# Designed miniproteins, single chains, continued (3): the designs that were tried, part 78

Each design is a single chain, and the fold is of that chain. pLDDT is the mean over its residues in the fold that is shown.

## One batch from the design tools (miniprotein)

Design m10703
Fold by ESMFold2-Fast:
Structure m10703 (fold): chain A 61 residues (1-61)
Amino acid sequence: SGMKRRQEVEKLGQRINDAMLDAIRKWLEKQGLDYNKVKYLTEDQRRIALEAGLAELDKLK
């Protein structure tokens, strides 16, 4: 495709989503919780997972 702007946005979105999912999975594992319970996360738990995901992205600079 010739839509470089769209591809950059999609790439960034995928990287963020992947990092967040990995962070959530690792956080749940440390807490002894099943990944299938992600839908029951509180707003605070989601915030912690997001912060962990962003920290992983920061390491990739």
Scores: mean pLDDT 65

Design m10704
Fold by ESMFold2-Fast:
Structure m10704 (fold): chain A 65 residues (1-65)
Amino acid sequence: SREELVEEFIRRAREELERRLGEAAKGISIDRETATALLDAFDWDVDVAVAMLLREAEERLRNPP
């Protein structure tokens, strides 16, 4: 179901953030609204949505607005 995809996305995104950003990832939380919006934008492809979130998080840490 889509709810299961949202939960999988949140879990995988947190795992990947921790893998790539280490301690900095502890400050990053992903709510269901953000997860749902990203999944919907990328045709519910969890792999693509996770990759895009990682890119955005890395850019935000390097170049905060």
Scores: mean pLDDT 77

Design m10705
Fold by ESMFold2-Fast:
Structure m10705 (fold): chain A 69 residues (1-69)
Amino acid sequence: EELERLEELVKQAREYVDKVISGGTEEDKKKAIELLNEIPLAEKVDENASTGEIRQAVEEAEKKVKELR
């Protein structure tokens, strides 16, 4: 299902953002950005985005996906 796929992408992006916030690596940040950019409803972010900007974009994507329920 389309919604199920979007929920999975958001869940994975959230997991990696939470890792970065908790002292994760540059690889965790890159993975969060990649996953976020795969979500069609999410604002695009680049590699120069701050952890806070990536977190905000994930939160907005979560909200948009939730509205599809």
Scores: mean pLDDT 77

Design m10706
Fold by ESMFold2-Fast:
Structure m10706 (fold): chain A 72 residues (1-72)
Amino acid sequence: SEEFRKAVLKIAEELGVKETVERAIQRLDEKNPKPSPELLIQAIVDELVREGRTDEAIELAKKIKESYEKLK
């Protein structure tokens, strides 16, 4: 959903990795026109790890899961 994507990008901005996250989302959208939240999180984590930003990947995934839990 648009709300989920906005929440993800806000967390990414707080962690200083917004540009990397936006690139990951763009690449995922090219391959999957309607990615699930799980696929979106995985694509973001994979891109951050590839750029050597493993700590930020862990924190971002953790914060996103917390946000998802609040929406269920």
Scores: mean pLDDT 78

Design m10707
Fold by ESMFold2-Fast:
Structure m10707 (fold): chain A 92 residues (1-92)
Amino acid sequence: SELEKVEKRLAELEARLARLAAEAATVTDPRARALIQQLLAAAQGDLEKAKEYLKEAQETGDERKLLLAQVFLLSAAGNLYVAERIIERERA
């Protein structure tokens, strides 16, 4: 069930990244746009690492790989959270 929870969380964060990338395209302030793009790029990198470790955990049953996937998902969530706050501020 932990593996399924990590898979679900990964899918949720990938969907959030896609949504925020679309919303970021409407931001006109160059400084805010640059910061949002950096945060989304960091989140994308974190999600790619999470996928890699999740795949290794699925193939080997290595609980440490599952823990590493969770760490990168937490990092991605943090980057996406900050990006969303900036987008909301710029849309107000």
Scores: mean pLDDT 90

Design m10708
Fold by ESMFold2-Fast:
Structure m10708 (fold): chain A 68 residues (1-68)
Amino acid sequence: MAAKLTEEMIRALADLEVAYHVKEKLSKEEVEKTLERMAKELRKLGVPESVVEKIVRYYREKVEEAYK
């Protein structure tokens, strides 16, 4: 079943994930694998591709900021 997500919700999820990865001292490569796993899980839950792409894009931007 498709999930309805707002842009604010997408940002909050990305911020939480990035904060967790920084706290756990994961490498940028490990964070990228987590991003792929997250996208796969969202697709299995029936989240629309457009929403998954928006989440991935925002998450990647946050990862680049945190690991710069």
Scores: mean pLDDT 68

Design m10709
Fold by ESMFold2-Fast:
Structure m10709 (fold): chain A 84 residues (1-84)
Amino acid sequence: MELRELVERAVALAEEAARAYARYLLTGSPEDLARAERLAAEAEALFKEAAELALKSGSEEELELVREGLRAALEAARAVLEAA
């Protein structure tokens, strides 16, 4: 997977995790919590892979792409939790 695609997928999974967690806060359902944890773990794994690739390349542009992705994921999570 290209670095950009990997970051974009990680951001999307982080947003889905936030939605699942927001649902868990409303429902108390263990299934909603399990879904949130799974999606968060998948997002973390993809961000870790992206960070390792950027660090290995030594590219400041690639490192900034990962930083931007992490900021986007945090902003998306905040927006979802604020809307819930």
Scores: mean pLDDT 82

Design m10710
Fold by ESMFold2-Fast:
Structure m10710 (fold): chain A 60 residues (1-60)
Amino acid sequence: MKKAVIILSKDAELGREKGKQLLLEHPDILVFNAAGDEKKAEEAVKLAKELGLEPIVIKL
């Protein structure tokens, strides 16, 4: 099952760099940047599950 990584970071630069690193190391995953918004992160988790993806949340 493909993985969906959801990045929750108040620092936009830190979140962007982490997302870039993950995509370079694992090009078969999907990355969602929720910024500091926990509600958007929860909605992204729900959507990932509906699409048959395994959601993983990373807090920075």
Scores: mean pLDDT 78

Design m10711
Fold by ESMFold2-Fast:
Structure m10711 (fold): chain A 84 residues (1-84)
Amino acid sequence: MKKYTFKIEQLSPEQDSGTVEVEGELNEELVIEAVKKYLEEKYGMNPEEIKAEVVSGKIELGGSVKVVAEYNGKIYVFKVTLIE
């Protein structure tokens, strides 16, 4: 499988950022996997309990997508950029 590096920029509820590496096919599900990995590593969230969707943007090198995630009734908004 190919490895992809995403820059995860949390826009809400507070500003934060990180970089995550994931392996798979480049699609919306891989972007969601990257966001879930970020939330697991940063906040200890259980990935199976995270509900996330890509709401806008294009998945391409240097391109960004907007992702909305919900965990335990709280909403998180991200800008996700494919950097490698």
Scores: mean pLDDT 83

Design m10712
Fold by ESMFold2-Fast:
Structure m10712 (fold): chain A 100 residues (1-100)
Amino acid sequence: MDLVKLAEEALRLVQEALELLRKNTPEEVRKKVGELLSEAGGLLDEVAENSSPEVSKLAREAFKYVGEGYTYVGRGDKEKGIEYLEKAGELVQQALEKLR
């Protein structure tokens, strides 16, 4: 399993969701953001299950922040949604640095 590719794709999906949220209202992009974050979450879960304990911890924390971000987007809270997804992206980048 190529964990680097899975983590890179998860980061790409989180970044795409962030760009949509920054440019649009939560209501306009809620479904697309939900689809992107659901896919990112699945990839992060695969990384967590198949990596070292250190990388697994980062991937699980990122997964938690993806879930929190989605919850706030669902509530129409753009600022909180962006805050949590930015934290998720930072954690995925840290996981990538340790996988490389």
Scores: mean pLDDT 87

Design m10713
Fold by ESMFold2-Fast:
Structure m10713 (fold): chain A 66 residues (1-66)
Amino acid sequence: SAREKVEEINKETSEFLADESRSDEEKVAFQLEAGERIRELYGLPPLSPLARERARALLREFLARR
């Protein structure tokens, strides 16, 4: 089901974010692609280039605050 696939993507994302060997830029890229995979599972269009850049900036800020 889509729910089970979302749970798998969220688990992979959490594990990637917890990996201290990964850069913040790699973590941002992984989160953006995870979000696009989830959008595709629900039949949503991909983020526009502008929305993707805004999401990237927000993810960088979020990681910097952790």
Scores: mean pLDDT 85

Design m10714
Fold by ESMFold2-Fast:
Structure m10714 (fold): chain A 68 residues (1-68)
Amino acid sequence: PRRVLSLEEALAQMDRLVADLRAKLSPAQLRAYLEQLIAHLEREAETLSPEERAIVEAVVARLRAVLA
């Protein structure tokens, strides 16, 4: 639930997800998965409150940093 997670908790959850995926996926599969996840999150952000959208934007920025 978005209201239960702070910004710090959301970023920590994403860091754990990326670490888990790096252990299971090839670099090419990881990139494809994260690109799809970013696109999905950006689409969902249009339906969110400003506070929830800010958390999604921070998560997307974190995921884009992993892809750089």
Scores: mean pLDDT 78

Design m10715
Fold by ESMFold2-Fast:
Structure m10715 (fold): chain A 81 residues (1-81)
Amino acid sequence: MEVAELFQRYYDEAMALARELREQGKSVEEIIQALKERFPALSDLDVNNALQISKNRGEDTALRYAARLAAIAQTGAEVEK
């Protein structure tokens, strides 16, 4: 339960950040970079994959994907410590 709660917390935080920056008129590239800065466990490969999704499936899908990967990566990093 602790791991699931930690994931949900990071996912909600990532989605809140993405929504806030989107409302400020930031580009998908800027939002994904901000997610990497807030969640340093998010890899450069994950960032690149999210950017490719934005081209093929739209920006909202890419941001949800990036937020989910950020939450997964950050949860994994915390559990290993």
Scores: mean pLDDT 82

Design m10716
Fold by ESMFold2-Fast:
Structure m10716 (fold): chain A 87 residues (1-87)
Amino acid sequence: MMSEGLKELLKLIDETVEKLKEAYEKGDDETMIKIVEESRKKIKELLEKNPLSDEDKEKLSQYLVELRKKNPEVFLHVLEVMSKHYG
């Protein structure tokens, strides 16, 4: 069974992806950067509160692979925007 910490993390990821989809559809790269940075901070806080086991990390990895397959255009654009912002 998934831990409660993993469930909370997956919910945050799903909410983040929906916000990223909306920013992508609007062509709002600045909002996309803010969404990613806020998500990173929230993920760090959740992981500090409830550290993931190796099993949970594997489940998270599988979830992210499937999520990228469902939204390839959004994820490719996010990677490009973030690379330009930090590069």
Scores: mean pLDDT 81

Design m10717
Fold by ESMFold2-Fast:
Structure m10717 (fold): chain A 53 residues (1-53)
Amino acid sequence: MTPEQLKAVEDYIKEGNYQTSEQVFAKLDVLEEKFKVSKDDLHKVVDAYLAKQ
């Protein structure tokens, strides 16, 4: 994925005030369509972001 796509996904997670990966994973289909990022890449970004919080 591009750096712009990565930033957009991370910003979406921040704006949504998600506390768990499961809350974000419920929206994977919407995020895949919105950001044009694969579910596998979205899963990696979500896990990495929340692991640092």
Scores: mean pLDDT 77

Design m10718
Fold by ESMFold2-Fast:
Structure m10718 (fold): chain A 90 residues (1-90)
Amino acid sequence: DDLAAAEAKIPELVEEFRKALEAGMKLTYGDIEALKAYAFDEVPVEEADKIAKENEIPVKKEEIEEVVEKVREILEELLRRRKAKAEAKA
């Protein structure tokens, strides 16, 4: 049950991501928009890369919690869509 295993890992992945940002990992708002387009609009990787490069404004430390919450929502929505596709295929 890959989807249930993925769902169980979302809190762990989100916490690791938060710790990485607090440790100084560089993330831009363009990276977040690229992730959304890739996850939700299923754009090709080449298009996602263009979106990421359009907004290279770095995420500040005071914005980490807001950004972490947005990434959690993206991962949960991606999982929901993957579950719907798996049910349609079965």
Scores: mean pLDDT 76

Design m10719
Fold by ESMFold2-Fast:
Structure m10719 (fold): chain A 98 residues (1-98)
Amino acid sequence: KSILEILKELFKKLGYEPTVEVMREYNENTEGGTGGLGPETVLLIFQEKEGLKVDGILDEETVEKLKEYGIEVSEKEIGLKILSEETFKKLVEYLLKL
């Protein structure tokens, strides 16, 4: 399955639809992006669900919350607007267990 199909299934499984605010932050933080689904959207959904700042950036608060769920982020990823493939896969695996 494509990443987009996985994300759509995750949203359906979680019973969650991105809000207008989440989609706006996604568009602001994704170069050349639209309101489409991608790894950045998964991070925005995680941030909104956990009550964090919804900015699509792997800031310290987001990294600490991911660690609580056993998802570690490398120092190279901190402050980025997009997830690495490895971090994205771990987050998808976590969400699939819900």
Scores: mean pLDDT 60

Design m10720
Fold by ESMFold2-Fast:
Structure m10720 (fold): chain A 59 residues (1-59)
Amino acid sequence: SELLARARALAETLRALSLEEAREFIASLGDPEYAASLSDEEFAELREQAVAHLEAAVA
C-alpha cells in the first residue's frame, strides 16, 4: 500500500538522519530549546524508538 511505502521511506530517512538535521527538524516543530539540548545518545535512543514505532504502526 502507499501508506506502507511512505512509512518505510520515513523509517529509512530516520535511520540516515544526523543529529544536526534532527535538531533543525525539532526546532521547526516549535521546540528549539529541546533541540539544542539533544545529545548523541539521547538522539540515538529517540531515533530507534521512532523507527520501531513506525514499523509497528504498519505491521
Scores: mean pLDDT 74

Design m10721
Fold by ESMFold2-Fast:
Structure m10721 (fold): chain A 82 residues (1-82)
Amino acid sequence: DTELVMQAGLYEADVRANPSDARGWLALGDLYYQLGNYEKAAHYYTQAVRLDPSDSTAWRNLAIAYRKLGNDELAAKAEALA
């Protein structure tokens, strides 16, 4: 989706300006998940949980992305932390 790709570019600029804001990394993860790019979604969700390890939603979404990638071991670890 062209609109989601453009929005991802804007959010990428936002996280470069504010790399310690976990919400920006979460938003990027959600956008790439919607684009079906589960590798990038997992990468950005990982940055979000490193900044805010108490965010159960981010851990749950990371687990779902890992399941889409076929990595059941990493998915189970992320689910345990959600």
Scores: mean pLDDT 85

Design m10722
Fold by ESMFold2-Fast:
Structure m10722 (fold): chain A 95 residues (1-95)
Amino acid sequence: SPMDILQELLDRLGKLFDQIDTLKQQLQAETDPDRQQQLIDELEGLVREMRRLYEEAARRLRELGYDGEAEMLLRQMRGIVGTLQSQIQVFRQQI
């Protein structure tokens, strides 16, 4: 069902957001440029995983005929990903 797809997405996103927050805190405390770069690379990896989860959920919703919900989900993804990419760019400029 569409609710099962959304619940699975929310559960996986919750774990990703926790990982992102942990990495952001580690990055703010880190002073070594090589380790800062490693943490930034990890953050970019989590952002790519987040995008994949949203796109997979949207695809499944469309297969069930929920095109409007799929488009809404992708718009939410673009907003969240855009915000995270902007934050990553700020961290990158501080190295």
Scores: mean pLDDT 89

Design m10723
Fold by ESMFold2-Fast:
Structure m10723 (fold): chain A 80 residues (1-80)
Amino acid sequence: MSPGIRAEAEISVYLLSVAVLLSLPDEKIDVKLAREKLEKARRLLEEARRKGLVTPEQYRELSEQIDRFEEEIDEVEKKL
């Protein structure tokens, strides 16, 4: 597996984990765990971008997904 494919796969696993956590009712969402997984995804994306392992299009799409999940987590946290 190339470094770029590996980086995208790792980021996608963390994003899928956040999506699964956010699929639960608000009262059952582990906000701390969701934030930890999202922070790891963001860090991996930043590293992949700096190393040239993702295209500008991939970076934009993944960054938009991360921002969307961050907004959803913030809204859930406000209800707690």
Scores: mean pLDDT 80

Design m10724
Fold by ESMFold2-Fast:
Structure m10724 (fold): chain A 73 residues (1-73)
Amino acid sequence: KEEALKAAREAMRMVVAGASSEKLGELLAKLDDETRLIASLGARYARYLKETHPELSDEEIIEAGLAEAEKAL
């Protein structure tokens, strides 16, 4: 659980920093299936918030994404 949330936080940091899909894919490829699913969900939600809520800081986006990832566990 904690490991999955840590991976999600790292994936979301990459998304808010504007990392390429290739770099995100490399991070996700190192994870087990369950952790990868949670990290991918967090990354997708962070991307959604960054596009739809430009008023949110990178930290606020990551915090919101972690809350959604935790609900999926």
Scores: mean pLDDT 78

Design m10725
Fold by ESMFold2-Fast:
Structure m10725 (fold): chain A 86 residues (1-86)
Amino acid sequence: SLGEKLRREVEKLVEGLPPVVQETMLAFTEAVLSRYPNPTEEEVKAMLEAMREAIADLERAYAEDPARTEELLRKALEHIKEELAK
């Protein structure tokens, strides 16, 4: 149930952001839940706070260099997808 709560809160948090950001954050959430399927409420809160900070940093990076930021996120997403496929 807390894992499902984390998924739904992340989906809300990334709504309206560039598609590569949405896919990367959601894939990262699945990677975490794959390793830790029963997170605690403290862990869910900490992850959501860390993701909010990461999104703020990414919005700044997109404003400065959108092409480079998107390329780096695309590479991160591919790596996460490869790990999830195992």
Scores: mean pLDDT 84

Design m10726
Fold by ESMFold2-Fast:
Structure m10726 (fold): chain A 92 residues (1-92)
Amino acid sequence: MEEELEELRRTAENASEEEVAGLMKGIRASLKEYERLKEEGTATEEDEEVAEELKRILKELEERFPEKKEEADKLLAESEKRLEEAKKKLEE
């Protein structure tokens, strides 16, 4: 877990402009999942610590590539819409 966060930090530091939007999307998706767990009352202290670190990484990426945050938001919205459509197709 800490190793995964360190790897994510290194990836973020070395990310190309092309990779940044995807990374921002991934971090935002993870933060939304954490908020869901928090609302359900199932979030752990460890989940909160990870979420705080993810927020820090995201802020640094947004400061370095402010133009990519809108692209990341769009990619996340499109991904969420596709997931909802897939879930509806699986319902009887």
Scores: mean pLDDT 75

Design m10727
Fold by ESMFold2-Fast:
Structure m10727 (fold): chain A 95 residues (1-95)
Amino acid sequence: DEVVERLVELLRNKDEEGLNELIEELAEEVREHADDEEHRKRMRALTARLLARVLELLYGVPAEAITEEDLRAVFQAEATDGGEAARRLLEEIAA
């Protein structure tokens, strides 16, 4: 919700540094609570909502059609030199 709105605002402003900070915050949250399965489930759900919103805004893809594979493809395509934090977030959640 609040995090989704923050992501949308950062994307609209083309704030690459802010986007990397947000993704790093989420990756660190997952890492800090790796042994807390409930927290990890909440972070996966949050990440799914964030990525659904990103795909809706960028590609017009219905949120219900979004798969983890589609999310990885999007992050790989946008993870040029500088998009490493997005890839790390997906890898942390997938692990």
Scores: mean pLDDT 60

Design m10728
Fold by ESMFold2-Fast:
Structure m10728 (fold): chain A 84 residues (1-84)
Amino acid sequence: MAEEYSEKLREAMEAGDEEKATEYAKKLGELVLKEVKKNPEDGLGAAQGFLDAAKQAESLGLPKTAEVFREIAEELKKLAKELA
């Protein structure tokens, strides 16, 4: 479930483990993209959530994780526009 990866992602970010944080960010992104395909109206809200997460990752010194969050947000915006 998305909650499981959100928990693991938070722990990895707080630990400064950029490799694990990036892994969990990608897994969470995959799950959210799958859900937005079923509910496109949720896509823009989900994209904003990932942009907020990117700012937090930058503040924690995890620039690669932040970039992955921004990439997921752009995919979510594109998907929401194409399916809505």
Scores: mean pLDDT 81

Design m10729
Fold by ESMFold2-Fast:
Structure m10729 (fold): chain A 80 residues (1-80)
Amino acid sequence: SDLELGQRVSELAEEAVRTLADYRQGKISGQEALEKLRAIRAELERLQSLATDPALKEGIARLIAWIDEQIAAIEAELAA
């Protein structure tokens, strides 16, 4: 159901925030952070394809866009 999908999306959002915090605090490597964020992004794309509520689909799209920004920032930092 979209309710269950929304709950999973919230859990993935919390995991993404925790992953970014752990990376910024030096608890995990940039490589590990990128692997985790890419996995979260892939799962969010899967959940978006299953969602039927337009508001939930849009919410997931915004979260994916935010994760893409974080991935790009970490990739740029590691390339410097």
Scores: mean pLDDT 90

Design m10730
Fold by ESMFold2-Fast:
Structure m10730 (fold): chain A 64 residues (1-64)
Amino acid sequence: SQLQLARQHFTNGDYDGASQYAQQAGLTDTSQQFDQAKQAEDDGDLDSNRQYSEQAQRLLDQAM
């Protein structure tokens, strides 16, 4: 399923793939959290990356 693919990509550190599959599953908020996690990673903001990643994980788990 798209949700399982989003989780697999997230587990592999592929935020772009995770966001893409979350969006295809209709989880716009989850997709946005993955996008924010990627931006924080690119900016070297480890604390924000962790917060966005944890929120995305929670939203994804709730949808599965």
Scores: mean pLDDT 85

Design m10731
Fold by ESMFold2-Fast:
Structure m10731 (fold): chain A 78 residues (1-78)
Amino acid sequence: GPAEEGIKKAREAKTSEEALKHAVEAIRASGLEGIGREVAEGMAAIAAGVGKVAKDPKFAAELAAKVAEKAVRGEMEI
């Protein structure tokens, strides 16, 4: 579905910005709203930012995709 496609695109992203964009799209496609969505989007942004600072786009993509995957599955602690 759209959430799983977003996770896949985030993991395959070539930049931190692309990874974050697709991770956010996956989180929103999952139907997550309110504070849960804000926390998930914030965690995805932190994950992508860490990879960007490290100059490791693959690490950024893997972390952002993992955040989106956990949020979509309802496994994210709030």
Scores: mean pLDDT 80

Design m10732
Fold by ESMFold2-Fast:
Structure m10732 (fold): chain A 72 residues (1-72)
Amino acid sequence: VSKEELDIEVDAAVAIIAAAVGLVSEQNRKGDPKVIEEFKKLIDDAQKAADERNRELVEETIKKVRELMKKL
């Protein structure tokens, strides 16, 4: 595993964890169902980005997670 591949996997894992935390938080609050669905989609996107070794997709997913977390 190259450092570049490892960095992509680590960043994707961080995005998944952050999105999962947001998902659990919104579910516990009985928050907005649309926000819950967006977090689920972001987890899927992060997993796909890791599988594809797609650095750009990982960075876009992290950005979307951060923006969604700001709305909590």
Scores: mean pLDDT 78

Design m10733
Fold by ESMFold2-Fast:
Parts: structure tokens; sequence; C-alpha cells
Structure m10733 (fold): chain A 78 residues (1-78)
């Protein structure tokens, strides 16, 4: 959906802002096997591995205007 595509783009921007490794370039499409939840899980895993603080993650999520649902999901993975 358009909302999923927009949220995926924001998640890729989140990964880029936090300088996380392995974040793909967003080309305006979502692969059928790539969900917003899978992107979120990948980003939290990488953020933990890189020692990104909860405060840094929260600030970046707020600035990028992630949906409440996705913010709650990301925070649940911390």
Amino acid sequence: SAEELEEAEKLVRLGRRLRLPGVPEFDGTLHPNTTVEKIAEFLVSQAKAQGVSREELLAAMEELELSERVKEYLLSLL
C-alpha cells in the first residue's frame, strides 16, 4: 500500500541517518518479500550491534515522523 511504501522509505532514511551498515538504497519500490516489520527488525538489530542509544533512535524516529504503529514496534524490539 502507499502507507507501507512511505513508511519503508522513512525506515531506510532512519538507517541512513543512524549510519547503520547494510541499509539498501530506497528506489520507490518494495519487494514482495520485504515488509515494514522486516525492515524495522533489521534496523533495530543493526542499531543494537552498533551501540546506538535509545535516545538517538527516539530522536531520529521523531524527526522522520514515523507512524505510531511503527514507532511502537521498533521500541518493542529494544
Scores: mean pLDDT 77

Design m10734
Fold by ESMFold2-Fast:
Structure m10734 (fold): chain A 120 residues (1-120)
Amino acid sequence: MKEELRELLEEARKLVGEIISLFNEALQSTDPEEQRELLKKALELVDKAISIVDKAIEMADGETRSLFEKARDILKEIKELLQKALESTDPEEVRSLVNKAIELAKKAQDLLDEALERVM
């Protein structure tokens, strides 16, 4: 159980890092089609991260479980922001939504880091 929980946590942390990288690449892109493809890829990674965190929640107890539940809720908010960004035709709205998603992803990363310290 402890080793499996650690592996799920490390995979979730890696995915959140990759999501942040894709958001930064999307913000630097001057091609709307490239930006859209980067955001679609980020959405797929967010769905994967939510699935992994849900498995971690089933295996975790107490404060560690609470940290995963908070991370899951943040990942779901990121998903909603990404879906809105993909539906938007306003470049300024897309940039605003992606910047907010980056801030939330960093918060999720901090929660997963705290959970890792508690499992290790």
Scores: mean pLDDT 86

Design m10735
Fold by ESMFold2-Fast:
Structure m10735 (fold): chain A 99 residues (1-99)
Amino acid sequence: SPEEKAREVAAEFQKLIDETVEKMREAARAHPETAPEAVRRVGDEGIKKLQELADKYVAEMEKESPEVAEAVRQAGDAGILSARIKTDELVAEVERELA
């Protein structure tokens, strides 16, 4: 159902955000000398994956329920904003550690 699919999509967005945060932390540890750049690259890749996932599900849901497609688009936008904020915060943190 469209409602069930929307719940699955929201869970996938959250999982991808959480995985991106973990990967950013791993990148900072693996590359201490270039940690700010490594974190930014991983964050940007995660945001791109969130956008691609949102675009895919909006296209799928638009055929069945335009209202659910709009809800998915808004959830995707919110997820991307959250991932961007978390990326910026972690970049600032690792930059302070290098200063």
Scores: mean pLDDT 86

Design m10736
Fold by ESMFold2-Fast:
Structure m10736 (fold): chain A 74 residues (1-74)
Amino acid sequence: ALPADVVQRLLAATEGLNDTPPSSIPQAAFNAALQALQADPSRFSVALLQDVADQYQTPVVDLAGALKYQARQE
């Protein structure tokens, strides 16, 4: 489960984005982002999401939308 602070920051940072099902993006990209955020919640930034998105050739808005979807399930 994501830490509550990360959930709140994800929901705030993704305000105005549509929820994206995590299954619509590469599972490796989604897992990499979750692992990074769980290991150090203070590392949450647009730059972190962009780096993960670029590594897995995923649009950052889709990765952000999938993380928003996951945060809403917490």
Scores: mean pLDDT 72

Design m10737
Fold by ESMFold2-Fast:
Structure m10737 (fold): chain A 70 residues (1-70)
Amino acid sequence: SSTVKLIQEIIKNLEKGASVEEALEELFKSKDPRVRRQVESLRRTLSSLSEEDAREYLLDFLRILLRQLE
């Protein structure tokens, strides 16, 4: 799945120190409705957190989402 590969790449980039905003922009490229529905609410949630806390939250969220898509 192209969506699975995209999420795996985003996780890898976040672990290497990519910004939360860069990761969210990459997620916006997904045409998968399961991802698209969550991205707007996810952006709102992450905006209330520090960059470090947001990165950890997003990583955990993406790992869970990846499991759901497999």
Scores: mean pLDDT 80

Design m10738
Fold by ESMFold2-Fast:
Structure m10738 (fold): chain A 79 residues (1-79)
Amino acid sequence: MSEEKKKELIEQITKLLVEAGVKEKDAEEIAKKALETYEKKSPEQAAVVAANKLMELGVPNEKAAEVAKEIYGLFKKAE
């Protein structure tokens, strides 16, 4: 994956997380962790990592699952 595509994915995921109520700095850190997990493992594991981080920050389970599904979709489209 190119550096430009990585930056685009981080920006898209960060936007989704901010819209879910996460602070921009935390959202960027979660987005980077999700991208790292996607590259090393799978889109499914990246989505799980994002959901777990959202729940740790106090986002309700239902909202965390919804955002994780959107992140999963972004990674699947990038394949």
Scores: mean pLDDT 82

